# Designed miniproteins, single chains, continued (2), part 6

Each design is a single chain, and the fold is of that chain. pLDDT is the mean over its residues in the fold that is shown.

## One batch from the design tools (miniprotein)

Design m4185
Fold by ESMFold2-Fast:
Structure m4185 (fold): chain A 76 residues (1-76)
Amino acid sequence: SSEKKKKIEELLKKLEEMEKFWKENREKMKKEELVEFEIKMLELQVEAARLLGTQKLSDEEVEKKLKELKEWLEKK
């Protein structure tokens, strides 16, 4: 459907903008900012995979990865 195509295009645009920001700013970002960025990227990638029907990660695997990243933020 046209609606699904529009959502995919919007997600791809967001992912491209985030990848560009990452490449330009990763060396200037704090540890906490890097992990927060990775969390946001993972969430968008999962959403895109669900829309495409190419879901590579289960909801459990996504939750585990997000938990690991959040725990890493809280450690030195």
Scores: mean pLDDT 72

Design m4186
Fold by ESMFold2-Fast:
Structure m4186 (fold): chain A 65 residues (1-65)
Amino acid sequence: MEKLEEAKKIVDELKKKIPNVKAALFDGNTVQILLKEVTPEDKRIVEEAKKKLEELGFDFQVIYE
């Protein structure tokens, strides 16, 4: 799907900005990100990615270790 490729690009950008992303999973319309550690700046970057993914019709979930 076109939306899936755009979502993948958003996730790849997120991984480049936050090296602590341990895993990213795509399941239908759900995107899940696993983070080991997070700073206030990382939370802002995650929130930006969430908004972009939700605009594409994806559900965005973050799991913190």
Scores: mean pLDDT 76

Design m4187
Fold by ESMFold2-Fast:
Structure m4187 (fold): chain A 60 residues (1-60)
Amino acid sequence: GKEAVKEAIKRYAKMLDLSKEELEELLKLAEEGRFDEVAEKLGKLTGLDPEALKKALLSL
């Protein structure tokens, strides 16, 4: 659900030292249920595969 996705985003932000601005944007997308966009932005910020990130987020 979106709450679990928000929690995962917060953990990624801490582990990867994301900016407060990027964290806020990702949390907003998760709140709107835009998990594909969350995965895409995380992939862009981290260099990780967005498809793998999306599967991880959806497993929450």
Scores: mean pLDDT 78

Design m4188
Fold by ESMFold2-Fast:
Structure m4188 (fold): chain A 71 residues (1-71)
Amino acid sequence: EDLFLKGLAQRLLDAIVEGNEKAYQRLLEEIKKLTPEQQKKVLDYLRSLAEQYFPGDEELKKKIEEIEKEL
C-alpha cells in the first residue's frame, strides 16, 4: 500500500513537471478514488518529493495546494 501511494505521488510529480495533462488528469482521478487518509499520504509524499527535487519552487507548491483543495 505505501509503495503504491508513493508511486502515485512520484508519477503525479512527473506529470506536473513534464506538463503531461493527460497523465495528470488520469492520476488525479485515481487519487480521488482513494480514502481521505490515503489521499493525505499521497499528498504528504508529493510534498516531500517536491521539496527534495525542486526546493523553493513556489509554482509547484501552489499546484500541490490546488490539488489538495480539489480532493
Scores: mean pLDDT 84

Design m4189
Fold by ESMFold2-Fast:
Structure m4189 (fold): chain A 67 residues (1-67)
Amino acid sequence: MAAALAAEAEAQGLSVAELAERERELARELYEEAEKEEDPSRAAALYSAGGILDVTADLYEEAARAL
């Protein structure tokens, strides 16, 4: 798992820790967009997408600590 995430980071020219920060930043942007969204259904979808990115960032952070 950690090796696979490291390979993906290398392919993108980023460290695993940098990928975690990128996913975390994208999650934050989605949460901000959700707060500005007038449609409750679309806002809920944006919050869900942000949550998925936060979980992905947690996995990358764990992989970075294991490397």
Scores: mean pLDDT 76

Design m4190
Fold by ESMFold2-Fast:
Structure m4190 (fold): chain A 73 residues (1-73)
Amino acid sequence: MEEEAREYFEKGKKYLSDGQPEKAVEYFEKAIELDPNLAEAYYFLGQVYRLLGDEEKADEYIKKAKELDPNLK
């Protein structure tokens, strides 16, 4: 489960690197569905929503990431 969540997280990062932020969102969302405590996935999801212009969602996901891991970034 956690290993599968990491696989989706890595796919999300690949899509983000390939310039496909909407697909990156999909895979990061799949990662957190499998591992709700994967702080790094919430953080990247927040960054992607900021890139897409959704500041409200960006702030919520970054807040969630920091709550799960206060030392994240």
Scores: mean pLDDT 81

Design m4191
Fold by ESMFold2-Fast:
Parts: sequence; C-alpha cells; structure tokens
Structure m4191 (fold): chain A 100 residues (1-100)
Amino acid sequence: GREHAEKAEEAAEKAEKAKTAEEAAEAALEAARAATAAGRAGADEESARRAGEAARRAALAAAKAAEDAESAARAAGAAVAAIGGAVEAALAGGGGPEAW
C-alpha cells in the first residue's frame, strides 16, 4: 500500500517537472499504474487516497503539457497554411507586390 502511494507521488513530481509533453505523459502513466497497484493490493484508505491524488496531479500536468504542445503545433500549421494561401492567391490573380 504505502510503497505504491510513494511511487505514485514520485511519478507526479516527475510529471510536474517534465520539460516535454512526452515526458509528462510517461510520468502520468507511471503514477496511474502505481495508484492502480495500491488499489489492487488492498491499500489502506489513506495510502489509496494519496496515490489517487498523485495520479490526478500527474494527469493534470500531462494534460497541460499536451495542450501547450497542441496549441503550438496548431499555430504553426495555421501560419504555414496562411502563407501558402497568400502566395497561391497572388500568383493566381497575376498580382504584383501591391497585391500582398
């Protein structure tokens, strides 16, 4: 019980300190596995609660990292699409520099 709660808490700290979305996701999965192991082992209520809190904390950190990465990828994609569209429109219209 208690060892699983401690492992879940350690994994949550790794997720919160992760520098990439992938690192945060891996740490969150480790926390979830530790919390599941605590439940299956018949951990006492306090240890089970701590493991669950750690897993939730890790999941929130991973979700934020994933959202930040997705937002960056979406913004980059939109910028490339806008540039391509502007170039294509200018070429199709036979426009000079004043068309930009």
Scores: mean pLDDT 71

Design m4192
Fold by ESMFold2-Fast:
Structure m4192 (fold): chain A 77 residues (1-77)
Amino acid sequence: MEEKQKLANKAVAYAIRAVGHVLEGRYDEAAEDFENAAKLAEKIGDKETASRWYKLAADYYEKAGNTEKAEEMRKKA
C-alpha cells in the first residue's frame, strides 16, 4: 500500500515539474516529465490518469518539434 502511494506521489511530482518546465518554455523537458508521470500512473493501474499524461507528453513533444516521440506517446494514450 505505501509502495503504491509512493509511486503515485512520484508521478504527481513529475507532473508538477512538467508544468514548471512549460511555464519556462522548456517543452522537451516538460514532455519527458509528463511521460515519466504517465509511466508511473500506468504501473499503479491508474489508466485514466496515465492516458491524460501521455496525451500531454505528446502535445509538448510536438511543440518541441519531436514528432517521433509525440506519435509514440499518442499510441500509448
Scores: mean pLDDT 86

Design m4193
Fold by ESMFold2-Fast:
Structure m4193 (fold): chain A 66 residues (1-66)
Amino acid sequence: ADAEIQALRDADLADYEARNDYDPATRAILDAYFTAKARARVAGKSEAEQLALGQAAMQAEKKKIE
């Protein structure tokens, strides 16, 4: 569900932010990455597929700001 995907994305972002500094642009890119990974995880995709989908979403988000 969308709420489940958002909760998983927020948890991953909070964990990353606790370990690293960030700015709003970096936050948007990471949001796309973790959202895609969370969506793939909820859909039952493998860890390799979760990573690949996350990276694809991150690249797409970077292109939107350039």
Scores: mean pLDDT 75

Design m4194
Fold by ESMFold2-Fast:
Structure m4194 (fold): chain A 117 residues (1-117)
Amino acid sequence: AAAEDILESISALARRLRLEEADEAQVAAVEAALAEAGDRLGAYAAAGRLAEFEEEARRLALEAGLPEELVREMTALLRLTLALAMTRHGLSPEVALDALIELISRRTGRPKEEIIA
């Protein structure tokens, strides 16, 4: 299934990110910030402010000293995680699907139209 392929691709990317020379303390700081922001996820999604939440997470990772390229890949993983969390919290599957399609589009450089087809 398409969702399984996406998850496998994200898992492969996560394994590659673990091979980067990112400091464990920097990764832990980003994870802590994401956990702290988790309670606001539903409010950001409901208000259509998911992009603002992503930008805030990106900024926190950069402030933690992570390289911009690694931060970009982590932001892509964050978007997928947010889409799945939104589905679990009773938000519409359509919002989660749109977030996943946008993630794939940004990650692959392919237009959304090619991904939907």
Scores: mean pLDDT 52

Design m4195
Fold by ESMFold2-Fast:
Structure m4195 (fold): chain A 75 residues (1-75)
Amino acid sequence: MSARTRETAARILALLEANPDTVFSQRELAEALGVSQPTVSTALRHLEAEGQVEYVPGKGYRLRNLSEEEARARA
């Protein structure tokens, strides 16, 4: 991904890690980070593909909790 998208993805992860039980919409993330919604959307697609975030239908995105099995497989 582009350098700007990578930076945005890292900032999204930091925000979600600080608020792991909170679901954020694309608009809320864009406003919190001071970036455009398309930039957030692109960054979220990459984070979702990497398994870092999950989409909650009708609500937005949150930090993905790895199961104990998945956490062990990635260690």
Scores: mean pLDDT 74

Design m4196
Fold by ESMFold2-Fast:
Structure m4196 (fold): chain A 61 residues (1-61)
Amino acid sequence: GRMEKLKIAVEIAKENLKKLGKGLVSQAMELTRKELEKRGIKLSDEELIQAVIEAAKELGM
């Protein structure tokens, strides 16, 4: 469901933020969008932004 898709987006965003760092948030967001598309998951821009914010919080960024 929607909550499951958001959870997957948060985990992918965490991996991209770990690789790129907090200074490259826009790049991390775009890589997260592309990975979700490969998995057949489509989120709105608002949902993707929320997933990246949550990922950063969980990483202590």
Scores: mean pLDDT 82

Design m4197
Fold by ESMFold2-Fast:
Structure m4197 (fold): chain A 71 residues (1-71)
Amino acid sequence: GALLALKMADEFEKNGNYEKAARIYENLVKLAKDPKEKAFFYERLADVYEKMGKTDLAEQYRKKAEEYRKK
């Protein structure tokens, strides 16, 4: 379930495993049907990529989050 996946992603983030956390959020975005849920997961992806120093990729995901928030 999504709640368990979110808990696992949080644990990976706390351990500095941003790459594994990002993979979980990427899978959650693919499974989400609700635009607001997609926006939420895109925002979390942006935060994780920012912590990894991948600023351009983080900005791309923030723009996707904004697009889905407007739907």
Scores: mean pLDDT 85

Design m4198
Fold by ESMFold2-Fast:
Structure m4198 (fold): chain A 60 residues (1-60)
Amino acid sequence: SEEQKQKLEEIIKRNEEAAKELEELLKTDSSLSETIKLFLKLTVGSTRYVVEKLREKIAK
């Protein structure tokens, strides 16, 4: 339905914005521990993967 498509688009947008903010944090914050950097990289990667799969679902 159109409402379900709009809801998915909102979820995609929020998660893309969050991933971008976390990527910026990784680039700008030199105080982050190596462990936190590793988990942030994994979180960004996982988020981008899910967003891509949701975009594919909307395109069908």
Scores: mean pLDDT 83

Design m4199
Fold by ESMFold2-Fast:
Structure m4199 (fold): chain A 83 residues (1-83)
Amino acid sequence: MTVEEKKERLTSIPGIGEALAEKLAPVLSDEVIDELVYLSKTGKFREDSQWSSYEQVREWLLKLPGIGEEIAEAFINAAKAAE
């Protein structure tokens, strides 16, 4: 993906605005962005996922620049609602 395409995909995730997407786009792989978007829209983990629980995703998100508890919680709540 291009940086612009990564930003558009990241902004489709609840809690992630344009400024945060710009910070995250250069540090996240295409595969990770695709998995986060998939999880946020379906509430499901892929069989080859690096994560096996919402708790692992939340802990991982909190390590990213610009992501605090509010954004991590908004993401997890959106994924759970998509189930």
Scores: mean pLDDT 77

Design m4200
Fold by ESMFold2-Fast:
Structure m4200 (fold): chain A 55 residues (1-55)
Amino acid sequence: MSAVERLVEEARRALEAGESLRPVLERAAHTFVGDPDAFAAAVRAIAAVYRELRA
């Protein structure tokens, strides 16, 4: 599983548990330091899961 896929799964579990996404986003920032494209992809994927579960 890629780093992005792991972060998306972690975000999904946090949202299903009613927990904050802040720790997941902090991990994404640390994981993709110096790689803005990978960070943007991770944030976009997490945002898509958030919209799916909240919409």
Scores: mean pLDDT 80

Design m4201
Fold by ESMFold2-Fast:
Structure m4201 (fold): chain A 63 residues (1-63)
Amino acid sequence: MSDEEILELAQDPSKREELKELIEEEGLEKVEEKLREAMKKDPRFSEVAIEVGLAELRELYEE
């Protein structure tokens, strides 16, 4: 799965289950790294937005 595909899953609330399944299969750290890289490549995301996105990803995994 590409970095961009992971970002799309993270932005779509209807795909939270797919994202959670991916985290369980690949591991939280690996998915977090890919999401961070995808957000860094997109100029629409500020540094604060990246931090928020990663925090939400970790919260989803812990739920």
Scores: mean pLDDT 75

Design m4202
Fold by ESMFold2-Fast:
Structure m4202 (fold): chain A 68 residues (1-68)
Amino acid sequence: MSVFDRLMADARARLQALVDAGRLSAAQAAAIMARIRASLQRMIDNNVDPRFYRIAMDGVIDREVAAL
């Protein structure tokens, strides 16, 4: 499993927990997943060290949840 695949799986699980807790709709979770994918893809395209991918993912989730 690639670092990307593992992070996307972790993000999906984390967002699903927020949906189950009633904090997000399924549609909001799907939108956040799309933003995480786009952010990580930009980092891959720019040859950013994979050690920073989790921090970038966490930052997207934190910003999107705070904006609700």
Scores: mean pLDDT 81

Design m4203
Fold by ESMFold2-Fast:
Formats: C-alpha cells, sequence, structure tokens
Structure m4203 (fold): chain A 63 residues (1-63)
C-alpha cells in the first residue's frame, strides 16, 4: 500500500495523472481503508477531468 501510494505521488508530481491513478488503485486494492490513497485518487481523477468519479472517491476517503 505505502509503496504504491509513494509511486502514485511521484507520478502525480510529474503530471502523469493516468499512471498515478493506476498506482493509487493498487494501494486501495491492498488496503481499502487507506484514506490518503482514496483522496489522492480523487485529485488525480480531477486532473484528468473525471470530476464525478473524483467526487465518489472523496466520499470514500471520508468514510
Amino acid sequence: AKEHLEKGKELYEKGRYAEAVEEYEKAIKEDPKYKEAWKNLGKALEKLGRKEEAKKYYEKAKE
């Protein structure tokens, strides 16, 4: 989980948002309660213009 979150953040900083989404999804697959991964997935999806999906994942992060 932590490894994938870290890699996702690195990809996000490089503007590689689609690849960051893939890494954040892997982090969530390993730990569905990892709120930071849900939040960062939402941020990356917003950068891709996928605002409705981002909203759903922000709700998951607050659960």
Scores: mean pLDDT 80

Design m4204
Fold by ESMFold2-Fast:
Structure m4204 (fold): chain A 82 residues (1-82)
Amino acid sequence: MTPEQEALKKKIIEEARKAFEDLKEEVKGKPKEEQERRLELMEGVMKGIARIAAYVFEVPEELLEEVLEEIERIKREALEEL
């Protein structure tokens, strides 16, 4: 993995964690179905960003899969804390 690819992976994961924490506070106290819908939309957005970055920087599929899986874990963690 190049230093650039490693930095991108870390940046995307950091942005995902921040996005889900911000969204968690925004949807706090809302109906569970709305919470789940909004977090699922954010998952789609963050995965889209990861795929575009992987395409632009020629990131190996294995590394992209790791990032996508981590985004899914972050979403699940946020939902469990609501």
Scores: mean pLDDT 83

Design m4205
Fold by ESMFold2-Fast:
Structure m4205 (fold): chain A 94 residues (1-94)
Amino acid sequence: MTAEQARQIAQDALATGQAALELARESLEGEPSLHKAIAAALLGIGAEFGGELAIRAGKEVGDEEAIRLGQQGLELGRQAIELAREALKKLEES
């Protein structure tokens, strides 16, 4: 794996995590949506795996930017999954 590939994975994980968090917030703060909550959870899981892969790859190629971006994607993915779980719980209570 190249440093450029590691950064690309990290950037993709970050973007996916951001999208996941936005969908989770929309499901919580707007009209509750099972579809959006599920989509947020799935994207959040993708951001977690992509972030972990980017961190590992960044460490192997010595790219601190890939590690940092991968850590951000991982964290956003985790936050999105948690908010998606809260959205699903509110839908069950409706």
Scores: mean pLDDT 85

Design m4206
Fold by ESMFold2-Fast:
Structure m4206 (fold): chain A 56 residues (1-56)
Amino acid sequence: MLTDEEIDELIRKAVEEKDPVVGEAIDRLLQQGIPLGEITKEQFEAARAEVEARLA
């Protein structure tokens, strides 16, 4: 499971640094109805892999 600090860092990368892969991965999980504070490491890694495959 992602810690609160890890979640904050991912949000910073998506919003402040405009990382498209991190941003899309988070958006995908939120669209699935998963609240930001409940995102697990496994869920984030799966979403990131799917976004990377989509962009390739």
Scores: mean pLDDT 74

Design m4207
Fold by ESMFold2-Fast:
Structure m4207 (fold): chain A 59 residues (1-59)
Amino acid sequence: MSPAARKALELFEKEYGKEDPELVEKARQLMEDLIAQGREDEIIPELSEFYLKYKKEKE
């Protein structure tokens, strides 16, 4: 996982890890799946989209 992807996950974890650890695990799994598929370039946009949707739902 790239340093940028790691930082994105860390921010997501800090923001929502206490409230929804399952959702944080799903975000991590999404990143791992993208890496396994050779789609590492899509990790940041995919995680950002997932994060924004989650934030919107909670708001």
Scores: mean pLDDT 71

Design m4208
Fold by ESMFold2-Fast:
Structure m4208 (fold): chain A 68 residues (1-68)
Amino acid sequence: AREARLRALLEEARRAAEAGDLETAVQLLSKAYSVATDPEVRELIARAAEAARAGDLETAIRLVEEAL
């Protein structure tokens, strides 16, 4: 199911961000964005990816947790 895949991608992105792996976190968030269908979830993922690109991993982790 798309939702199970989305959840798995978001959990992997959260772990990558917690490990400081910015590149992997952004890649996983981009994949999550492509499978998300809910506009509110997509907005949270987009903001999380933006925070991760800016090096704000704490904000990225928080936004990923809100999308889960």
Scores: mean pLDDT 80

Design m4209
Fold by ESMFold2-Fast:
Structure m4209 (fold): chain A 62 residues (1-62)
Amino acid sequence: SSKKKELLRLIGEILRIIGEILDLELQLKTASAEEQEKLKKKIKELEEKRKKLLEEMKKLEG
């Protein structure tokens, strides 16, 4: 069904974003002060995107 296919797509995108956040958090540990600010901004944007995708998943299951 189209609903199941969309759910799998959303799950895949959420997992990809989690992986990207983890990579950025690892970079943050060795980054300069200027790079830390840029990395923190990127992490925040990815966390906001993840929240929106989780809301879409909730709508598909409701």
Scores: mean pLDDT 85

Design m4210
Fold by ESMFold2-Fast:
Structure m4210 (fold): chain A 69 residues (1-69)
Amino acid sequence: DGSIRREVLEEGIKKHDEIKEKAKKLEKELLEQGVPEEEARKIAREEYFKLLGEENIKLQEKIKKLREE
């Protein structure tokens, strides 16, 4: 069972919120540029999951190190 330090969890939550805001901002910018709503949502979702995936890799590495110690 993966015990995680509060610091790693708080960092992850903060980054997740930043990623959500970036995706929402991108969707808004695309809509303002005349991109259709459906396409803007798709692009924003793909960016969200890309950024989330990058952050999850970093979190997984930190969790793995903590579990091995």
Scores: mean pLDDT 75

Design m4211
Fold by ESMFold2-Fast:
Structure m4211 (fold): chain A 69 residues (1-69)
Amino acid sequence: RVEEAREEVRRLAEEVAEALGEEKDIWRETRLAMALLQLAVALSTPGLSAEELEEIVRRARRLLEETVA
């Protein structure tokens, strides 16, 4: 279950990185960079539960959606 949540974090990090690569607006780029940093920190932090990882995914996903909408 933790491995499944980590895989979801990795997939979302890839989506955010792709969006960041295509972004030309500095404010949106900053928001996407912040989301990517949060996901990278989560992947680098040992001992996070599946629930904690899922919460991080939900927050980053919302930030991505708000930025590209």
Scores: mean pLDDT 77

Design m4212
Fold by ESMFold2-Fast:
Structure m4212 (fold): chain A 78 residues (1-78)
Amino acid sequence: MKKALEEIEKLLKEAIEHLKEGTKEGLEKGLKLLKEAQELAAEALAKDPSAKPEIEALFAKYEPAILEAGKAAIAKIE
């Protein structure tokens, strides 16, 4: 589980950095990485359902940064 949580966190951090680029390409890549993080979380939960609180806490930790970066990216592109 630790390795899966580390990979999910890495994807969330990379997604935020791409959203911060404020480009259409950065927004598209950031959204793709967020989808990959969600898919890894689903796979990890299927293998170990007891990890649900840790996965939820990880997404909750990064949610404010993702929302702020996403809003800034949309505003900058338009």
Scores: mean pLDDT 81

Design m4213
Fold by ESMFold2-Fast:
Structure m4213 (fold): chain A 56 residues (1-56)
Amino acid sequence: MDKLKKELEALRKRREELGREAEKAIMNGDIDRGVELSKEMARIDERIKEIEKQIS
């Protein structure tokens, strides 16, 4: 597989991991952590869209 496909797979995995972390933070009332994780996920989602557009 090319480098972009590998990067896309890694980013999707990271995004899923951050999603689980954000859910835990929200359930525990850690609002600041939840916000930080949401911002990180938004950045990853933007990068995923960029790569998908390049390889699609």
Scores: mean pLDDT 81

Design m4214
Fold by ESMFold2-Fast:
Structure m4214 (fold): chain A 90 residues (1-90)
Amino acid sequence: GPAPPPVRGLRPLTDEEWDRIIAQLRAEGREEEAKVVELYRKYIDSKDGEEQDKIFEEMAKLLGIDPEKATRAEILLKMVERVREVRARV
């Protein structure tokens, strides 16, 4: 079949909405998912390439992705999918 279109980011949320999601995940003991959401929020607020590089390194570790085997786009895609799953559950 035809290749699916690339997924780039999620619907924008307010700072209050992000804070609520993170707080709920932590209240449920979902610390790894809370960290993933925090890094994604930091990524969308980031304007500098060096800061984004640091975020991608941390994302790769949290998602169990080998940064040498995956592109930054693949890391971001898996991050977005994880955040989408979390948002669908909240």
Scores: mean pLDDT 73

Design m4215
Fold by ESMFold2-Fast:
Structure m4215 (fold): chain A 57 residues (1-57)
Amino acid sequence: DNDAIAAAVREALAVKDSLTPEQVAEMVEQRLLDAGVDPELARSVATVVRKALEEQA
């Protein structure tokens, strides 16, 4: 569900300065799993978010 992915990414961006990239990625993955998103897709999205935040750090 694209809405669930968009919501998880918005939450990640809101907390990115208060949490580590690993914590943000874990939050995104859990939110997507709770929303019923495919586990492989949820993990892929979380991995991309983590790498993007690590690159910006």
Scores: mean pLDDT 77

Design m4216
Fold by ESMFold2-Fast:
Structure m4216 (fold): chain A 70 residues (1-70)
Amino acid sequence: GPGREAAQRSAAAGAAAGAAGDSATAMTLNYEGHKVAETPEMAEAARRGAEAGAAGDSATAQRWNQLAHD
């Protein structure tokens, strides 16, 4: 549905920002994905990604963001 598509777009954009070393943008996009996540598991993965991004760990944030797609 539209929520899933929005979450997937936010997750992809967050992963790209994380890969570029932009932890702040990665965190923001991951947080937006959390709000539109269709399952509790997607929401939890997005939350963990946001926490990692806030801590400056872009690689961990990207990995959790990718798992939010599942």
Scores: mean pLDDT 65

Design m4217
Fold by ESMFold2-Fast:
Structure m4217 (fold): chain A 104 residues (1-104)
Amino acid sequence: IYLMAGQIAHAAGDLETARRAYEAAIALDPKNARAWYNLGEVYAEMGDLEEAIKYYEKAVELAPDSLLAARALENLARVYEEMGDFEKAREARERAREIRERLA
């Protein structure tokens, strides 16, 4: 229920409500990779790049060989580029590409 509430708030642009709902979803199920990924997106949209990195990394950790992990790594690459870490951005993109190739 909290994951869906967060997704509805996020789609409406209510980042604070989305953040709180995703945090509640994680509190109930800390293995929910989708909730971690969505929380990363919310923090990235709020401009909190360090927190976004942590949450995207957690999503990759929980679901390493998934389309979700590929998307999280692609978003990590964008965040690293914004921070000026071009090496980590390149590494993240390479990992995402390898996952997508295995899933295709």
Scores: mean pLDDT 86

Design m4218
Fold by ESMFold2-Fast:
Structure m4218 (fold): chain A 81 residues (1-81)
Amino acid sequence: HMEELEEAVALARTGDPDALVEAVKRLIQLSDSLPKEEFRRAAEEILDAARPHADDINAGVAMVSAATLLVSLDREAALKR
C-alpha cells in the first residue's frame, strides 16, 4: 500500500492532468488502508501539483476530489478552496 501511495504522488508530480486524475483514484482506493497522516500528505501534494493546471477540466476534477478527501480526513489540513 505504501508503494502504491508513492506511485500516486509520483504521477501527480509529472504535471500531466490525466496522471493527476489517476493519482486521485489511487489515493481514494487506498483511503481505508493507510495511516491518516500519510494519506493527508499525499492528498496535499496532489492538490499542489494540480493547482497550476486549474484551467484543465481533468486537473480541476482532481483538485476537487483531493480537497474533499482532505476535508473528510483533517479539517486543519483542508485547503481553502
Scores: mean pLDDT 68

Design m4219
Fold by ESMFold2-Fast:
Structure m4219 (fold): chain A 95 residues (1-95)
Amino acid sequence: GAMEKMDQLIEEARKLIDEAERLLAQAKAEKDPQRQIELAQEAIKLAREALKKVMEALKVGENPPLEKILEAIGLALRAIGLEFDAEKLLEEAKK
């Protein structure tokens, strides 16, 4: 049903955010500027995909419980923050 689709999208978004966080951490530690750029670009891509899945989850959910709405909002904020941090790192690496 609608709740199962929402739960699946939230789980997919969480996995994308976790991977984006890992890639961003690797990018921050990377000494090769080209590799740092590649890692930051992949983190941005995954963060954007995660945000799209969170937005889809909120559209699919019919009267979702408050806990699921808050989880979705939390994931959206994490995805936005990751994209911001990765874009800033990308700009610095291109200097």
Scores: mean pLDDT 87

Design m4220
Fold by ESMFold2-Fast:
Structure m4220 (fold): chain A 83 residues (1-83)
Amino acid sequence: EVDREAARLALATLLSILKSQNGDPELIEHVQKALDAVVAGDVEAAAEHLVKAAELSTDEEIRRLLARVAELLGQREAAEEIR
């Protein structure tokens, strides 16, 4: 089941945390683009940006959250790639 609302809330929360911590601007950009794609209904574009965000992060908690968001969007291959 695709849960776009849960995915949107998770990405919005992550984006807020990254901005509050003065995180990597490139990571913030890809999380923002993933959120924008989820809002637009483009789950494939969202998955591409989640994979790119995961490549930029060495934080295991961030990578796990990004993989979970991909799962919520029904994007199993992207979730496996992120892990």
Scores: mean pLDDT 85

Design m4221
Fold by ESMFold2-Fast:
Structure m4221 (fold): chain A 91 residues (1-91)
Amino acid sequence: MKEKLEELRKEVRQARAEFEATGDIDAGEQAVKEYIKKAIELDIKNPKASMYLVAANVLYVASQATDDPEERRQALLDAMGAIEKALEEAI
């Protein structure tokens, strides 16, 4: 399990860096959806990790609720950060 958590954390960190560089909202949205799904599939039994995954999903929903590109971009970056923190708590 620890190896899968570290691999997913590395993928999320790389996706966040690419999103910061490109600003590609569609790619950012797909990355957040995919990494939330992958984190859930790991069945992480840690209360802090669960709280960060809830935060990531709330931030993702917030990104869908705004028409402001900068608000959307920031919400997606924050969602990726929350996923990374969830994985760190589970390690």
Scores: mean pLDDT 82

Design m4222
Fold by ESMFold2-Fast:
Structure m4222 (fold): chain A 55 residues (1-55)
Amino acid sequence: SMEDIIESAVKLALQMLAAGVPKERVLAWIRQLLEDFGLSPEEKERAIAAVEEAL
């Protein structure tokens, strides 16, 4: 579940970067996406950290 969310977010983030979207905008978009999933603040922080590390 969380691993699948993180994996999908990483794949989308990498595609956005490849398309020329700045890293800061990619991360902002991911933060909003995680809000929409109803994740807790701790879960969001963990997921964002994992995505940042993968980028």
Scores: mean pLDDT 81

